# Designs tried in a protein design run: designed miniproteins, single chains, continued (3). Part 23

Each design is a single chain, and the fold is of that chain. pLDDT is the mean over its residues in the fold that is shown.

## One batch from the design tools (miniprotein)

Design m8774
Fold by ESMFold2-Fast:
Structure m8774 (fold): chain A 96 residues (1-96)
Amino acid sequence: MELPEEEKKALALIQAVLAKLYNQELPPSVKKVLEEDKEVKEKVEEYEKKIDEAKKKGNEEEIKKLLKEVAEEAKKLLSPEKQKLLEEQVEQLLKS
């Protein structure tokens, strides 16, 4: 089943932020979404700047807060079933 457009954007947003947090390369599918949607790209850039600032200060609590904030923003674009999966993924990452 193909993902709805809004759901693809939400997943791209969270995946881009996680890639920045863990210094990983963006998957090609995520890069395509960011190139096609200026609003998603601008949101990713905003969170990347906040993450970089928090990392420079060594503030792990701020990083966790930013991850929760981006997850909540992404959830607004997802179905209830996909929201639950995102919550489980974020919880797992915060426990790591």
Scores: mean pLDDT 73

Design m8775
Fold by ESMFold2-Fast:
Structure m8775 (fold): chain A 108 residues (1-108)
Amino acid sequence: SDRIKKLEEQIRQSRKQLEEARETIRRATDRLRRLAPEHASLVSGLETAALAGDVEGARLLGEAVARLSSPADRPGILEVTDEVVRATELRRESRRKIDEAEEELSKL
């Protein structure tokens, strides 16, 4: 039962981190839509990739938003897109931890 309790705690903590990462993605992409309203479709694609845990897709779409924006706006856009990428990495890692812990729990 000790191992079961540890796995259940790991799942609970990882689910909390997953939800926090999802909230960060949503808030950051909403901020990005305000900074780059002309690229709303790219930002929606970035949000979709990020919520799916596609780190590589989020990076590419974030770079595209920055590249297509005016040079004056790029630093602010890059700060927000970097936040989205980091949250996507946390979302992917948290999901992996949940899946691994649930698989271990199913064997007990």
Scores: mean pLDDT 89

Design m8776
Fold by ESMFold2-Fast:
Structure m8776 (fold): chain A 70 residues (1-70)
Amino acid sequence: SELEKVEKLVEKNVEKLKLPEEHKKELRKMLEETRAVEDPEEQERMLLKTLVHAMALGGEQFVKERQAKR
């Protein structure tokens, strides 16, 4: 359930913020690595790391868009 929620949040951020292709690939790779983890606690930790990374990338993109002042 948490995995699905985080995946949806990451995909929404990727689409909504028009992240560069490199960042999209990085985030999807992190999600794939997270799915490969069999330990639920480790999977949750990796999900949180992926979510934090997605938010950081989204924040950077948002700042760049605002700095363009358009």
Scores: mean pLDDT 72

Design m8777
Fold by ESMFold2-Fast:
Structure m8777 (fold): chain A 83 residues (1-83)
Amino acid sequence: DFLLELLRKEMVDLGVPEEVARAALEAARPHIEAAARTGDEAQIRKAGEVVRETLLAAGVPEDVAEAAARAVESMARYLAQQA
């Protein structure tokens, strides 16, 4: 998915290791897809939470994890609004 690849690149540019960024996005993918389909705010929030938790568990600093989570939530919200 082109948009997930853009998020992965943004995370790597923020200092997240590529493998960790990929794992976080794969974990968030079902929630991003559910949010895009339903517009459900709970799914948008869950996508961000999953990314933040995955990054923190991998030792990524909290400020970077928060920035990445917000980027994922923004994309999920954008996709929900385009449906």
Scores: mean pLDDT 83

Design m8778
Fold by ESMFold2-Fast:
Structure m8778 (fold): chain A 81 residues (1-81)
Amino acid sequence: MTGEEVAELIKKYDKDGDGYLTPEEAVEVMRELGVPLEEAEKMARDSLNPDGRISPPLLVTGLVKLGVITPEEAMRALALL
């Protein structure tokens, strides 16, 4: 997968267009990227901001930690958001 594909998925599931994701939206992005549901739900819970939302930098950092994307793909995705 490419950083471009990651950025497009984040934009697709960011329903309110404010650049942040709900836990449910983050799970959908991770599932589209091949993360199993249980791991996606755990990562979403572990990546919550105090306001109950997930920022794209936290999401892509989690994807790199899980080995789903490379750091280069994560940086490319963030540059396109």
Scores: mean pLDDT 78

Design m8779
Fold by ESMFold2-Fast:
Structure m8779 (fold): chain A 58 residues (1-58)
Amino acid sequence: SLEDRLRGVADAIDRDPTAPFTVRSLAAAVGLSQSTFTRRFKEYFGVSISTHIRRARE
C-alpha cells in the first residue's frame, strides 16, 4: 500500500539519518511526484518530510 511505502521511507531515514536524502529521490523511490509525496507524507505522519529528516538528524 502507499502507507506501507511511506512508512518504509520514514524507517529508512530513522535508520540512516545522515544519508543525503532529497525529496526528489525519496518521491521517485516510492513512485510519486514530489508534490504528491510531500502531501501524502504529511497526511500520514502529521509532519512534513523535511521536518522528519531534520528531527531524525538531532
Scores: mean pLDDT 85

Design m8780
Fold by ESMFold2-Fast:
Structure m8780 (fold): chain A 83 residues (1-83)
Amino acid sequence: ADEQFKEVVEEAYKEVEPLLKEAEQAYKEGDYEKALKLAKEAGEKMIETLEAAKPKLSPEAQKKADELIEKLREELKEAEELL
């Protein structure tokens, strides 16, 4: 259960890592609007990757994926308030 969930999270993170790095750089440069847009795009892609993987996961791993998806959606909603 934990290994399967970790693998899916690692795969999702790998897909979005370039966007997250670009968002971090924009934030450090004071371009907060660009940083938020890139972070939002990364979050959306991560949610898509997790949702696509859910049918292949055990019930325990699916529950963890659902919890992470919900957390990511909440973080994206907060990011939109800063735009």
Scores: mean pLDDT 78

Design m8781
Fold by ESMFold2-Fast:
Structure m8781 (fold): chain A 77 residues (1-77)
Amino acid sequence: SEVEKKIEEIFEEANKKALEVIEEAEKEIEEFVKEGEEKGLPKEEIQKKVRELVIKATAEALRIIGDAIDKALELRK
């Protein structure tokens, strides 16, 4: 079915974009941890910022997937 094919494409693109968001966040986290440790930031401060970056990236990835679900549902109307 054309609809099923289009839904597959929507989720494939969304998964790719969500992974890109996570990969970008991973690089940002690695860089921040390295610089924070080099600057002598407290471990608790580094952990707090890492947690904030993880939450932000996870929320963005979920938003991308949520948008894909909405688009897939629209195609079934």
Scores: mean pLDDT 87

Design m8782
Fold by ESMFold2-Fast:
Structure m8782 (fold): chain A 58 residues (1-58)
Amino acid sequence: GSAAAQAGAAGGRAGGAAGGPEASKTNEDLGFKIGQSGMPAEAAAQLGFTQGLEAAAS
């Protein structure tokens, strides 16, 4: 994967962590897909993190 995909995955993992290991893993996968869209790595990480936090809060 691209650097953006890896950054997105890391963001999703971090944001989802509050929801537990399963939520962290699911949001890591979502972040990876966000990064694959051609978005800059920094933006992909931020979106992944935000989505992870939102999912954990639900």
Scores: mean pLDDT 76

Design m8783
Fold by ESMFold2-Fast:
Structure m8783 (fold): chain A 89 residues (1-89)
Amino acid sequence: SKLELAREVVEAFVKKITGKEPDWEKTLKDYNIVAEDVRGLAGAYALVYFEDSEITPDMTLEEVAELLAERVTESGLRKMLEAIKNNGK
């Protein structure tokens, strides 16, 4: 499903930056993940531009995945996932 793909994107992001397994109830801030980095990845690879109020440090990993699944196309999510796996940052 599109949500499963969005979760794979968030999981890959967490693992690439922190080396840790994702806890879906924890926030971006709990992993010291900069919300701007998530927004930037979506803009660069999926051409979806989130506002500062839309992806915040206090959002859980699950909330980020759900928002990505809502706003980003399946092809956009696949491009984000490929970029993360290929160190496209």
Scores: mean pLDDT 83

Design m8784
Fold by ESMFold2-Fast:
Structure m8784 (fold): chain A 77 residues (1-77)
Amino acid sequence: SLEEEKQKLQEELKELEKLVEENKDSNPEKAKEYEKKGFEVSLRGSELVLEEAPAEEKEEGEKKLEPIKKEGEEYFK
């Protein structure tokens, strides 16, 4: 179900955040890889939330996600 998928994404994001914290000082490159994965998971989760939102909120949320997605894509190049 969509609810189960959202829960899995939230759990994955928490694990990735933990891995970033564990690696940020000892292995910054690996930490950045986990940050990139976390960003991708976060975007996917946001898209799923918007899918169930009222039409007006969905439109506003999509407008807000567009610049965030673009900035993230540029940052992780």
Scores: mean pLDDT 78

Design m8785
Fold by ESMFold2-Fast:
Structure m8785 (fold): chain A 79 residues (1-79)
Amino acid sequence: SAEIEADRQAHYKQVEDILNERRKEMEKKVKELYAKSEEAGDTPQEARELRENAEKLKKDTETSEIQAKQLADGEMKAV
């Protein structure tokens, strides 16, 4: 029905909006950490940890996106 399809689209949009916010927060955090490194860091280890943390955040975000989409799909299949 049209109602089921509308609910489905609304749910996916909500999930996408949440994921987009998480990506923006991740990008902001990475930029802030790089700025701190330039202003007070001067340690190669700190720069490396920032890159590793950025990579982990990206991978965690991708995993979270897959899980969120799977949950949304599961809810749709239950209807």
Scores: mean pLDDT 71

Design m8786
Fold by ESMFold2-Fast:
Structure m8786 (fold): chain A 98 residues (1-98)
Amino acid sequence: SDYAERARAAREAAELFAREGWDELADVMRRIAEYWENNTSSSISSIIGLAFRLFELMAERGPLTPEQAELVAKALGMTVSSVYEAIEGFRNILTRKT
């Protein structure tokens, strides 16, 4: 199913983030994978919260590699351009808040 492919992409992204030592990003990606694997039991607010936390963390650490960006986009059902736009939006908010 499409959800199984999204879950796979999320787990692959988690492994890439773990290799970089970005354990919190890896944890959020594993939770996104679990959401897609158990979608019938999860609220829409859960995935929205996970996506927001993901973009916040990525905004703080710097740019994604193309491989990381493609896996995150697949995991969230987004385009790569939309992922970068979301990261930049969070970076701008965080920079102005501090």
Scores: mean pLDDT 79

Design m8787
Fold by ESMFold2-Fast:
Structure m8787 (fold): chain A 75 residues (1-75)
Amino acid sequence: DPIEEIKRIAEEIKALADYSGNEYVKNIADLAVKTLEKLIEDYKEGKITPEQAVRAAKRILESLKKTIEYLKKIE
């Protein structure tokens, strides 16, 4: 189920942001979660395929992970 997969990714994003304790990361994660909610809506409306929706969600998660890693390097 692509909706369950995207919801799981959203929970991982929230957990990463909470664990970071960083307000900037939390703000980026909030925007990412809203984008994932829009992906679920677009999928339900038939605007995107399940493969496109899950791939986009995974790319958003990877982008957040890269941002967190970058912030660790500049501390």
Scores: mean pLDDT 85

Design m8788
Fold by ESMFold2-Fast:
Structure m8788 (fold): chain A 91 residues (1-91)
Amino acid sequence: MQEARQRAFALLRATRPAELAEVAALEARARALQDAGDEEGAYRLGIEALRLLRAAAREALAASTDPAVRAALQALLAEIDAAIAELEAKL
């Protein structure tokens, strides 16, 4: 799982660097809100970051023909969908 996640993120950094930079910016803002005691705001920004990451991963999956890369992206997408559902349940 960790290895597949690293492979997926390495591909996304190479092919979707702007989207990954925006995800990182949203995650940093979510952390700042959490540190300030705004947990609901942090969860909302976390969901935005995950939705952007999901879109980037879906585009990468559609462009990929390598079975190992496709498997890594599919595993990442399943983790993202589960994380979004968990955060939405906390709102």
Scores: mean pLDDT 84

Design m8789
Fold by ESMFold2-Fast:
Structure m8789 (fold): chain A 92 residues (1-92)
Amino acid sequence: MKVSEKEIDLATIQIELAIAIDLANRGDFKGAVEAAERVKKRIDELMEKYGETPELKRAKEAVDRAIQYAKEGNAEETIKALREAGDALSRA
């Protein structure tokens, strides 16, 4: 299979999401916020390169919710929102 630049960018974001989920599971909410902020920046870069799609928009909105929940110390909702972002990116 040909690996495109977009596929590499999406795979990188999925790895960063997995790191954010692990940090939230461990109660490292500061680390989870920092990882989620990096994911958000990468999604913004994808939208600039490839255009705004409904899937990228949903992923960004899910990451914004995850950041909010992590700031509140809510691991369950943080992880749920990060997984929703990953699901949206898998369809992007």
Scores: mean pLDDT 84

Design m8790
Fold by ESMFold2-Fast:
Structure m8790 (fold): chain A 99 residues (1-99)
Amino acid sequence: MELLEKLSPKERAAVLTAAAGIYGIGAVWALDQGNRDEAVSFAEGARQALEEAAKYLDPETAERVRQLADGFVEAVKNGDAEKARELMLEAIRLIDEAL
């Protein structure tokens, strides 16, 4: 948190989006390995990082990112790796375009 406070809003959103991407890769990888509990834990990490990144976006974009984050967790819980990848990539793209 202290390190993030020293960054600009754009830089903080970028770091949080990168963290969400890393957690998202971990969730999909764990799902492909059959480790659903681990996949859900990574997916919750990605959701939290996306929600924190959304604080640096306009309200409309922030709401869309939160919806994609919730959808990502549900896709992982349902074992739908393809849908999870699509939702995560869309969330990252949306934040990148808004920065």
Scores: mean pLDDT 84

Design m8791
Fold by ESMFold2-Fast:
Structure m8791 (fold): chain A 113 residues (1-113)
Amino acid sequence: SLKENIRNSILTANDLVIGIYKNEKAILDKQGKTDMIKQMVDIARTRDSAAIAAYLLAASKQKKITLGEMLLLESLDYIIRGLGADSEEAARKVVEENLDERVEEVLELLKKR
């Protein structure tokens, strides 16, 4: 159940990030998270693992980060790599190929909260 929820949240986060890069504002606005997700994407695009880790740690300590937001950040490296692909379907495939490893990483982060 928890692993299934994490898996589904990662796939949903992938769709949201692709929407940002394609400038599909209407999809992001419906989620009510456009500004926050854009900030996360900008941080991830730098590939600065220290900045990403600092953001996760700060948000976790304040108990303001949701499971979905944490999963989005954890998925961003795979999503950014996938965005070099010729299609949205190819980008999703990159995320899916790394999904099991990403689920385990999120579970370890949850144990530290």
Scores: mean pLDDT 55

Design m8792
Fold by ESMFold2-Fast:
Structure m8792 (fold): chain A 75 residues (1-75)
Amino acid sequence: DFDKGALEVAVASAKASGPPDDSDVDLLTKLADNAIKYKASKDILDDIRELIERGIEHSTDPESKQKLEETLKKL
């Protein structure tokens, strides 16, 4: 599990790594769930929303897209 500081580092790393795809679904879901749990700042929540939207755009698997869309609705 991420602590609050590890979450911020993980989000920054994900933003630097190029567009997420279906291989990143579990990571993006975990980032979102931890951001909600730790009441992350608006900036971190906005960054995670952008990463998930990019993940939806670049995923090819319908199940991955659905999971990301459901995760985005939690934010």
Scores: mean pLDDT 80

Design m8793
Fold by ESMFold2-Fast:
Parts: sequence; C-alpha cells; structure tokens
Structure m8793 (fold): chain A 68 residues (1-68)
Amino acid sequence: GPPGRVVLEGPPSDGTPASPEDVDRAIRLLEEALRTPGAEVVDTTPGDAFSEAVRRLGPELERVSTSP
C-alpha cells in the first residue's frame, strides 16, 4: 500500500522571505520524519520556508538517514 506520509509543514509565505523561526520549525519536522521508521521521502516543494530548510540541510538530513 502507499507509505504513511509524515507531514512536514512549512508556514505559508506571502512573498516575504521565510523567518528563521519558520525555517527552524521545518527543520524540526524533517528531523522527526527521519527518526520515524518507514517515513516517506519528503518532497522539497512544499512551501517556501520548507524548501529553504531542505536546501540548507539537504546533505545533513541525508546523513542522518544513514546514521553512523
């Protein structure tokens, strides 16, 4: 069946750049998704703040998935 989606929310943007708090929230949600076994691959297109968080932490997040 389809994977259980872990919802990673980026706050809506009205055209202004995302605040650091919004980015931090998105980062926290990404970390939770990576910690949950069976989490779905996250799309990098949901919301501006979320896209920025993924761009900044992309390589870090992939590393956490492997876990040393």
Scores: mean pLDDT 54

Design m8794
Fold by ESMFold2-Fast:
Formats: C-alpha cells, structure tokens, sequence
Structure m8794 (fold): chain A 94 residues (1-94)
C-alpha cells in the first residue's frame, strides 16, 4: 500500500454512515483489482486472475465484518461473486 493509498483509507475511515461505506467499498474494490492484476502478472502458476480477485475480496469482506462494517462486507462479498465495477460496489455499500 502506497502512502497515498494509506492516507485515502484513513480519510475514508474518518467519514460516517453511507459516505464512509461507499468510500471504503470503492477503495477496497480498486485495491483488490490492482493487487490481483499485479499478483497474476508475477505468478505464472495455475491461479487465475478471477480466483485471486475473489479470494482477496472475501478476505477484505471478512475484515470489514470483524470491524462491524456490515454494508461494506456485504458489498465486497457480492463483488467476489459478480463482475461489478468499483462504482457499483460503492453504491451497494452506501
């Protein structure tokens, strides 16, 4: 995570209600897509981009549930199952 990504995450957690949920869902969706692409490019193994994306999405969804951010967790779990854009995931979490 870059210093700019960390700052954006800190700002998102400082928000409240639907705005926080939307900001966090968008942040994690974009982070998941970028991380999955980077891992897929470095890994010539049998793991697909879709599997990496799904596993990362479920991992972050579980973290959000532990934090009590249920709308964000549910949006990320749906992102893991469906081909949704970051904007669509943010709208679901709001």
Amino acid sequence: MTPEELAALQEAFALTGPERNAALARFYTELIERTAEELAERNTGPVSLEELRRDLALMFADEMRERGLLPVAEALERFARENLSPEEVAALAA
Scores: mean pLDDT 80

Design m8795
Fold by ESMFold2-Fast:
Structure m8795 (fold): chain A 90 residues (1-90)
Amino acid sequence: SKNELIKKISDLFLEAKELADETLDEEKLKKFNELFDKLEKLVEDLIQGKEVNMSEFEEIIDKLKELTKDNPELVKLLEEMEKLAKEVVE
């Protein structure tokens, strides 16, 4: 269901934030948080059933994945979040 997808996206967002805080150095974490704050607004809009600019969502995810490319678990969480977000807006 759409509600189950939304819950999974929310859970993945929180898990990615926690993993980033635990695994990234201070410089990468600062850059991650700047991008992730922008992503948080889009995720909140998605959860509320508002229109989301998916091109902007995908661009932020791509930047986060490049920043975290040495952290395969974090990249996997970001990829799953993008996949589920696309399923919600489809």
Scores: mean pLDDT 86

Design m8796
Fold by ESMFold2-Fast:
Structure m8796 (fold): chain A 61 residues (1-61)
Amino acid sequence: MVNRLLQVLLDPRASDEEKLAAFRELVRLEPEYAAAYATLALEVIRDPAHRAEVRRLAAGY
């Protein structure tokens, strides 16, 4: 599961919506890694609303 979600998060063909969904699920499965996953997501997600959601979710852990 985690490897598949990381593939989606890092896929250059995936939309920001798909990357955000993968980030949410990664943090749900491994909350101890929330900060690391947020760093990766913010490197690949471009849309400001989706970036704000990544930061909001990361701050909750």
Scores: mean pLDDT 83

Design m8797
Fold by ESMFold2-Fast:
Structure m8797 (fold): chain A 90 residues (1-90)
Amino acid sequence: SMQPGEIRTITSDQIDTIPPGAIVVISDRTSSSDIDRLIQRQVGMIIAPRSASPSIDRARQAGIRVIRVDTLDDAIRLARTLDGPIVILY
């Protein structure tokens, strides 16, 4: 389990360890299959660089809050200002 303010870096094979309601930072390497798995896990928010897959719109349609930023570094910086368990997906 993750505590509020805890930050973890994971790979796609570990998506099933993400707690519901987590804040997830994705990259342009995050696949459409990975996004579908994040939706199934009921993550609270996804922060995505502009270059992230268009499949992220499916997360928004599923009721997940999606924030788009310019770069991955901007996404990580924004996530660090938020309350909650934070997951960075490589």
Scores: mean pLDDT 85

Design m8798
Fold by ESMFold2-Fast:
Structure m8798 (fold): chain A 98 residues (1-98)
Amino acid sequence: GPPLLTEQWSLEETANLLKKIAWEAHERGLKSISLEEAREILDEHFKDELSEEEKEALLTTIRVMDVDRDGKLSIQELIDWLRSLGIDVTEEEVLTKK
């Protein structure tokens, strides 16, 4: 399958992109993000910033983060994953556009 985005991008860049996706999902009233919803957010907000290969790498990264294997990533699972990598994030920071 495609490589993980963290193999191509810095951890900080990957975290910042995931925070933006989580914020857009929150603005849409979503409590969890499916791979289809994540792709829609990427196509709407990042179509000119990300290559198709980078989008696929990010979707693969999201799939790996889905511990419950339900095909959906919760905002809490996203925060927990970022913290497991040593990134100090709060729910407020993920859900606040700064």
Scores: mean pLDDT 70

Design m8799
Fold by ESMFold2-Fast:
Parts: sequence; structure tokens; C-alpha cells
Structure m8799 (fold): chain A 66 residues (1-66)
Amino acid sequence: SLEEQFNKLREEAGLDEKTLEDAIKTLEERLAKGKQALETLSHPAVEAGLAKTEELLKRAKELAAK
């Protein structure tokens, strides 16, 4: 799940820059796919999931900037 990936990112943050980069890539891909799905099928749960993914991605990028 996205939360599992973010928990892994948080646990490994600052330990391995490649792991952080890979996690950011995965989140960006999921966000892009989620936005495409939302264009085809509008659903409140999908919208909530995308908002959460955007927040996780923002936080992951802040961690990478350290």
C-alpha cells in the first residue's frame, strides 16, 4: 500500500538516498495513474486517495531535500 511505502521511506529516510529516490518515483507514478483513473471514473475514495498520495509525495520530497 502507499502507507506501507511511506512507512518504509520514513524508517529509511537519510540512511539510503537511492531508497528515498525510488520511493518518490513510485509515489509519482501512482499519483499520475490515479489522476488518469479519476478522469475516467470519478469517485470520492479515489479523490481522497490522490490527496493523501500528494501529501505523502510532498513530505517525501522534503525528506530528500535534507
Scores: mean pLDDT 69

Design m8800
Fold by ESMFold2-Fast:
Structure m8800 (fold): chain A 78 residues (1-78)
Amino acid sequence: MELEKLLKELQKLDEILKQAADYAADIEDPEERKEAVYRKMAELLKGKEATEEEIEEVRKKLEELLRQQHKKFQEELA
């Protein structure tokens, strides 16, 4: 069932995001922190050091998720 697969992916993404955020928490520069988060997420997803292409894929997926959440939030406010 597609729903269960999506929920598992969302749970993994949430856990990965939390780990990546914790890893980047000590970085003072906001842009460096964001880059470190994306890099760490890609590493955790791939189980190895991430390539720039893999980091870009993670960034695009997060931007898509944020866009979907923003759209839902806007619909709730309307």
Scores: mean pLDDT 67

Design m8801
Fold by ESMFold2-Fast:
Order: sequence, then C-alpha cells, then structure tokens
Structure m8801 (fold): chain A 95 residues (1-95)
Amino acid sequence: SDAEIEALVERTRKGLMELLEKAVASGALTPEQRDALGRLVTRFLEALERRDLAGAAATIEELRAFAKTVPAEVQPYVEEMVALGEQALRELEAL
C-alpha cells in the first residue's frame, strides 16, 4: 500500500512537471501566473503524499479556476493538469 502510494505520487509528479514545463515554455505566462501554477502543483503533490484527500481535491478546484485566468495557449496544459490530478485522486481513494 505505501509502495503503491509512492508510485502514484511519482507518476503524478512526472506528469504534472511535464505539463508545467510545457506551460512555462510557451512564454505566455506572466511571472505571477508561473509562480502561482508552481505553488498549486507543489501543494497538490504534498497533499497526495500526506493522503490529504480534502486538501488535494481543494487544490484541483483552485487549479480549475486558475485555468480560466491563463492565456488560451496555456489553458489546455492546465486543463490536462486538472484531469491528471482528478485521476490521481481517484486512484488514491481506491488504495
């Protein structure tokens, strides 16, 4: 069970970091948006590691709201982050 949680967290971290790198590489994010997105990703991963389902779910909702505030070219990456986060939360709930 602990090994399964560790594997889930690592897979989710890799996916979120790849999406974050693509969003940053677009050049369309302001420094404030870049910092905010990085903090949301970090907070979500920390909640997963702690098995804080409520905290993880709350961060997904903040990330969903954040997606509406970013430029159109970045929005798909943030929406993919939301989908990946929702999948990770479902998998964690099943463990």
Scores: mean pLDDT 89

Design m8802
Fold by ESMFold2-Fast:
Structure m8802 (fold): chain A 100 residues (1-100)
Amino acid sequence: SLEEKIKELEEFIEEVKKRAKEALSASTEQVKQITIEVAEKYKELAEKLGDEKAAEWAERLKERAQKATTKEQALEVLDQLAKFAVTHLSERIDELKKEM
């Protein structure tokens, strides 16, 4: 349903915010894993929303996270991913709420 779709997007935004905070005190490998998992879930949601460009961008950030050799590099990728995903999905939630 539309309500279930909105809830899934809202829950993902909160998860992204939580995981981004956890990453600040995590190891390099943990930050890479967090970023990969966030990118994979965001890609799945972007595909469900019909946003192929957002899905492709998420895949590229996943690849950048996989290649990161320092915690700083991994955190930069996660920060870019989190900011874009939160903004994009928040805008989509507002659009979907207007269709209810």
Scores: mean pLDDT 88

Design m8803
Fold by ESMFold2-Fast:
Structure m8803 (fold): chain A 65 residues (1-65)
Amino acid sequence: MVYRLKDDPTNPLTRVIMHDTGLKPGDLLRVLGVDSNGYVILETPNGVIIKIHESDLPLIAELVE
């Protein structure tokens, strides 16, 4: 399962994620798993591991099959 980072510079959460990880709009995020608290564990193209809550993920990324 793969997500694509949205091109939405007006969303503060998207901007924070890009700043912290070096991600760019259109970058693909690979799902590694989901923890017991509802955090989705994602791997960036650069191999950085990030956690985003399942309720926040649709605000900043789109599911791509």
Scores: mean pLDDT 79

Design m8804
Fold by ESMFold2-Fast:
Structure m8804 (fold): chain A 139 residues (1-139)
Amino acid sequence: NPLLQAMNDDPLFEPLLEAARLAVEGKYEEAKELLEKFLGKQVWTDKDIEELEKRIKENPEDWQAYFELGLAYLKKEEYEKAIEYLDKAIELMEKRGEPELNRLLALAYVLRAIGYYLLGKPEEAEEDIKKAKELDPSL
């Protein structure tokens, strides 16, 4: 799968995996700092967000567009909206049932956990971390 190959070899995903490992250890503040540093280097213009929103309107099964919108709204510190997009990304990836997506699905759960923690919902964050560890025991 070219996307999974790019994700494993893409230097843009390594900081995201490091943030995920910190969140799994309960170090949400450190995970947030590393995630903010990573997202601060990413450029999502309002036009890029509009194009992603257009993609999900034209194809409601586009889990990648939902995942990217989740990241964009985490960068904007709009955590409730980020969680809504990550919810849809998770639902669509789980519906596919593809084992090759398990690491990315685990990352989506960790990103949603960070959002939940930042909204003061630690119980929901803990449940998502548990799901992430079940999907990727290496976290």
Scores: mean pLDDT 81

Design m8805
Fold by ESMFold2-Fast:
Structure m8805 (fold): chain A 83 residues (1-83)
Amino acid sequence: TLARQQQLAIDGTAEALRAAGASQAFADSLHQGKEGAEVFSKLAPTLSAAQNYVAAEAFRYRSEASEEAAEIARKAAEEKIAA
């Protein structure tokens, strides 16, 4: 049940990111473990604050997500808002 709820959150977040103008590659990265985290670390500085917040929540719900990736997303979102 929890795993299913996490997967639905990830799928919904990926769709929201694509709708918000994030690249398909970035949305797809949310479904990939370590590879997704590495791809995200390169893209985070180019994303809007909203996209980074959505990404941080998605990574938080992944069983294989790096806590570091979620922290990078949160920090990038905060920096974009501050700028």
Scores: mean pLDDT 58

Design m8806
Fold by ESMFold2-Fast:
Structure m8806 (fold): chain A 98 residues (1-98)
Amino acid sequence: MEPLVVTARVAPSGALEVLATEDEAALRSLAGQTLFGTATILEVIGGDAEEKSLIGETFGVFGELGADGLTGTMGLWVPKLSGDAIVEMVLNPAAPAS
């Protein structure tokens, strides 16, 4: 499966919402599916220098996209956030566990 570049809002709890992607058709193909995999951070928008140290880091991802395939919530634990941040990431979905 090809990786997807997405922009998402990430909370300190690790909750994230997909805001935009370069490949809407690929995101829509994941609509209503449970996702497992990894995400590699490409950019932190509005973050300070310490939060930008996340660039190049890879984290585990789990969750599901909404029926529209453009918005949804995924679990991503990011220990360096003190508040909500907007990040660009490469999402690498894995096969579903079931």
Scores: mean pLDDT 65

Design m8807
Fold by ESMFold2-Fast:
Structure m8807 (fold): chain A 91 residues (1-91)
Amino acid sequence: AKKNLEKAYKLIKEAGDRARAMLEKRGIKAEVTVEQVSDDKLRVTVRAEDPEVARELAEELREAAKSLPEVSEAEVEIEGTEATITVTVKP
């Protein structure tokens, strides 16, 4: 469990940093934060001034998380300019 969580955290954080850097090159401001909320869950929070950018970035990060062998589930909730992705890792 802990090993899978640490791997997922690192890879999702790196994916978020890369996506944010790409948006920044286009003059688009976005924020991505990754936090551990339990022994098997991470929360990824996406904030952008444009709701469409927030949605696109959240969808990219959800798919990136789901592609990881350590991840069992990734769910997204969108509220205007903010999106939350809940990632559950395998035991």
Scores: mean pLDDT 83

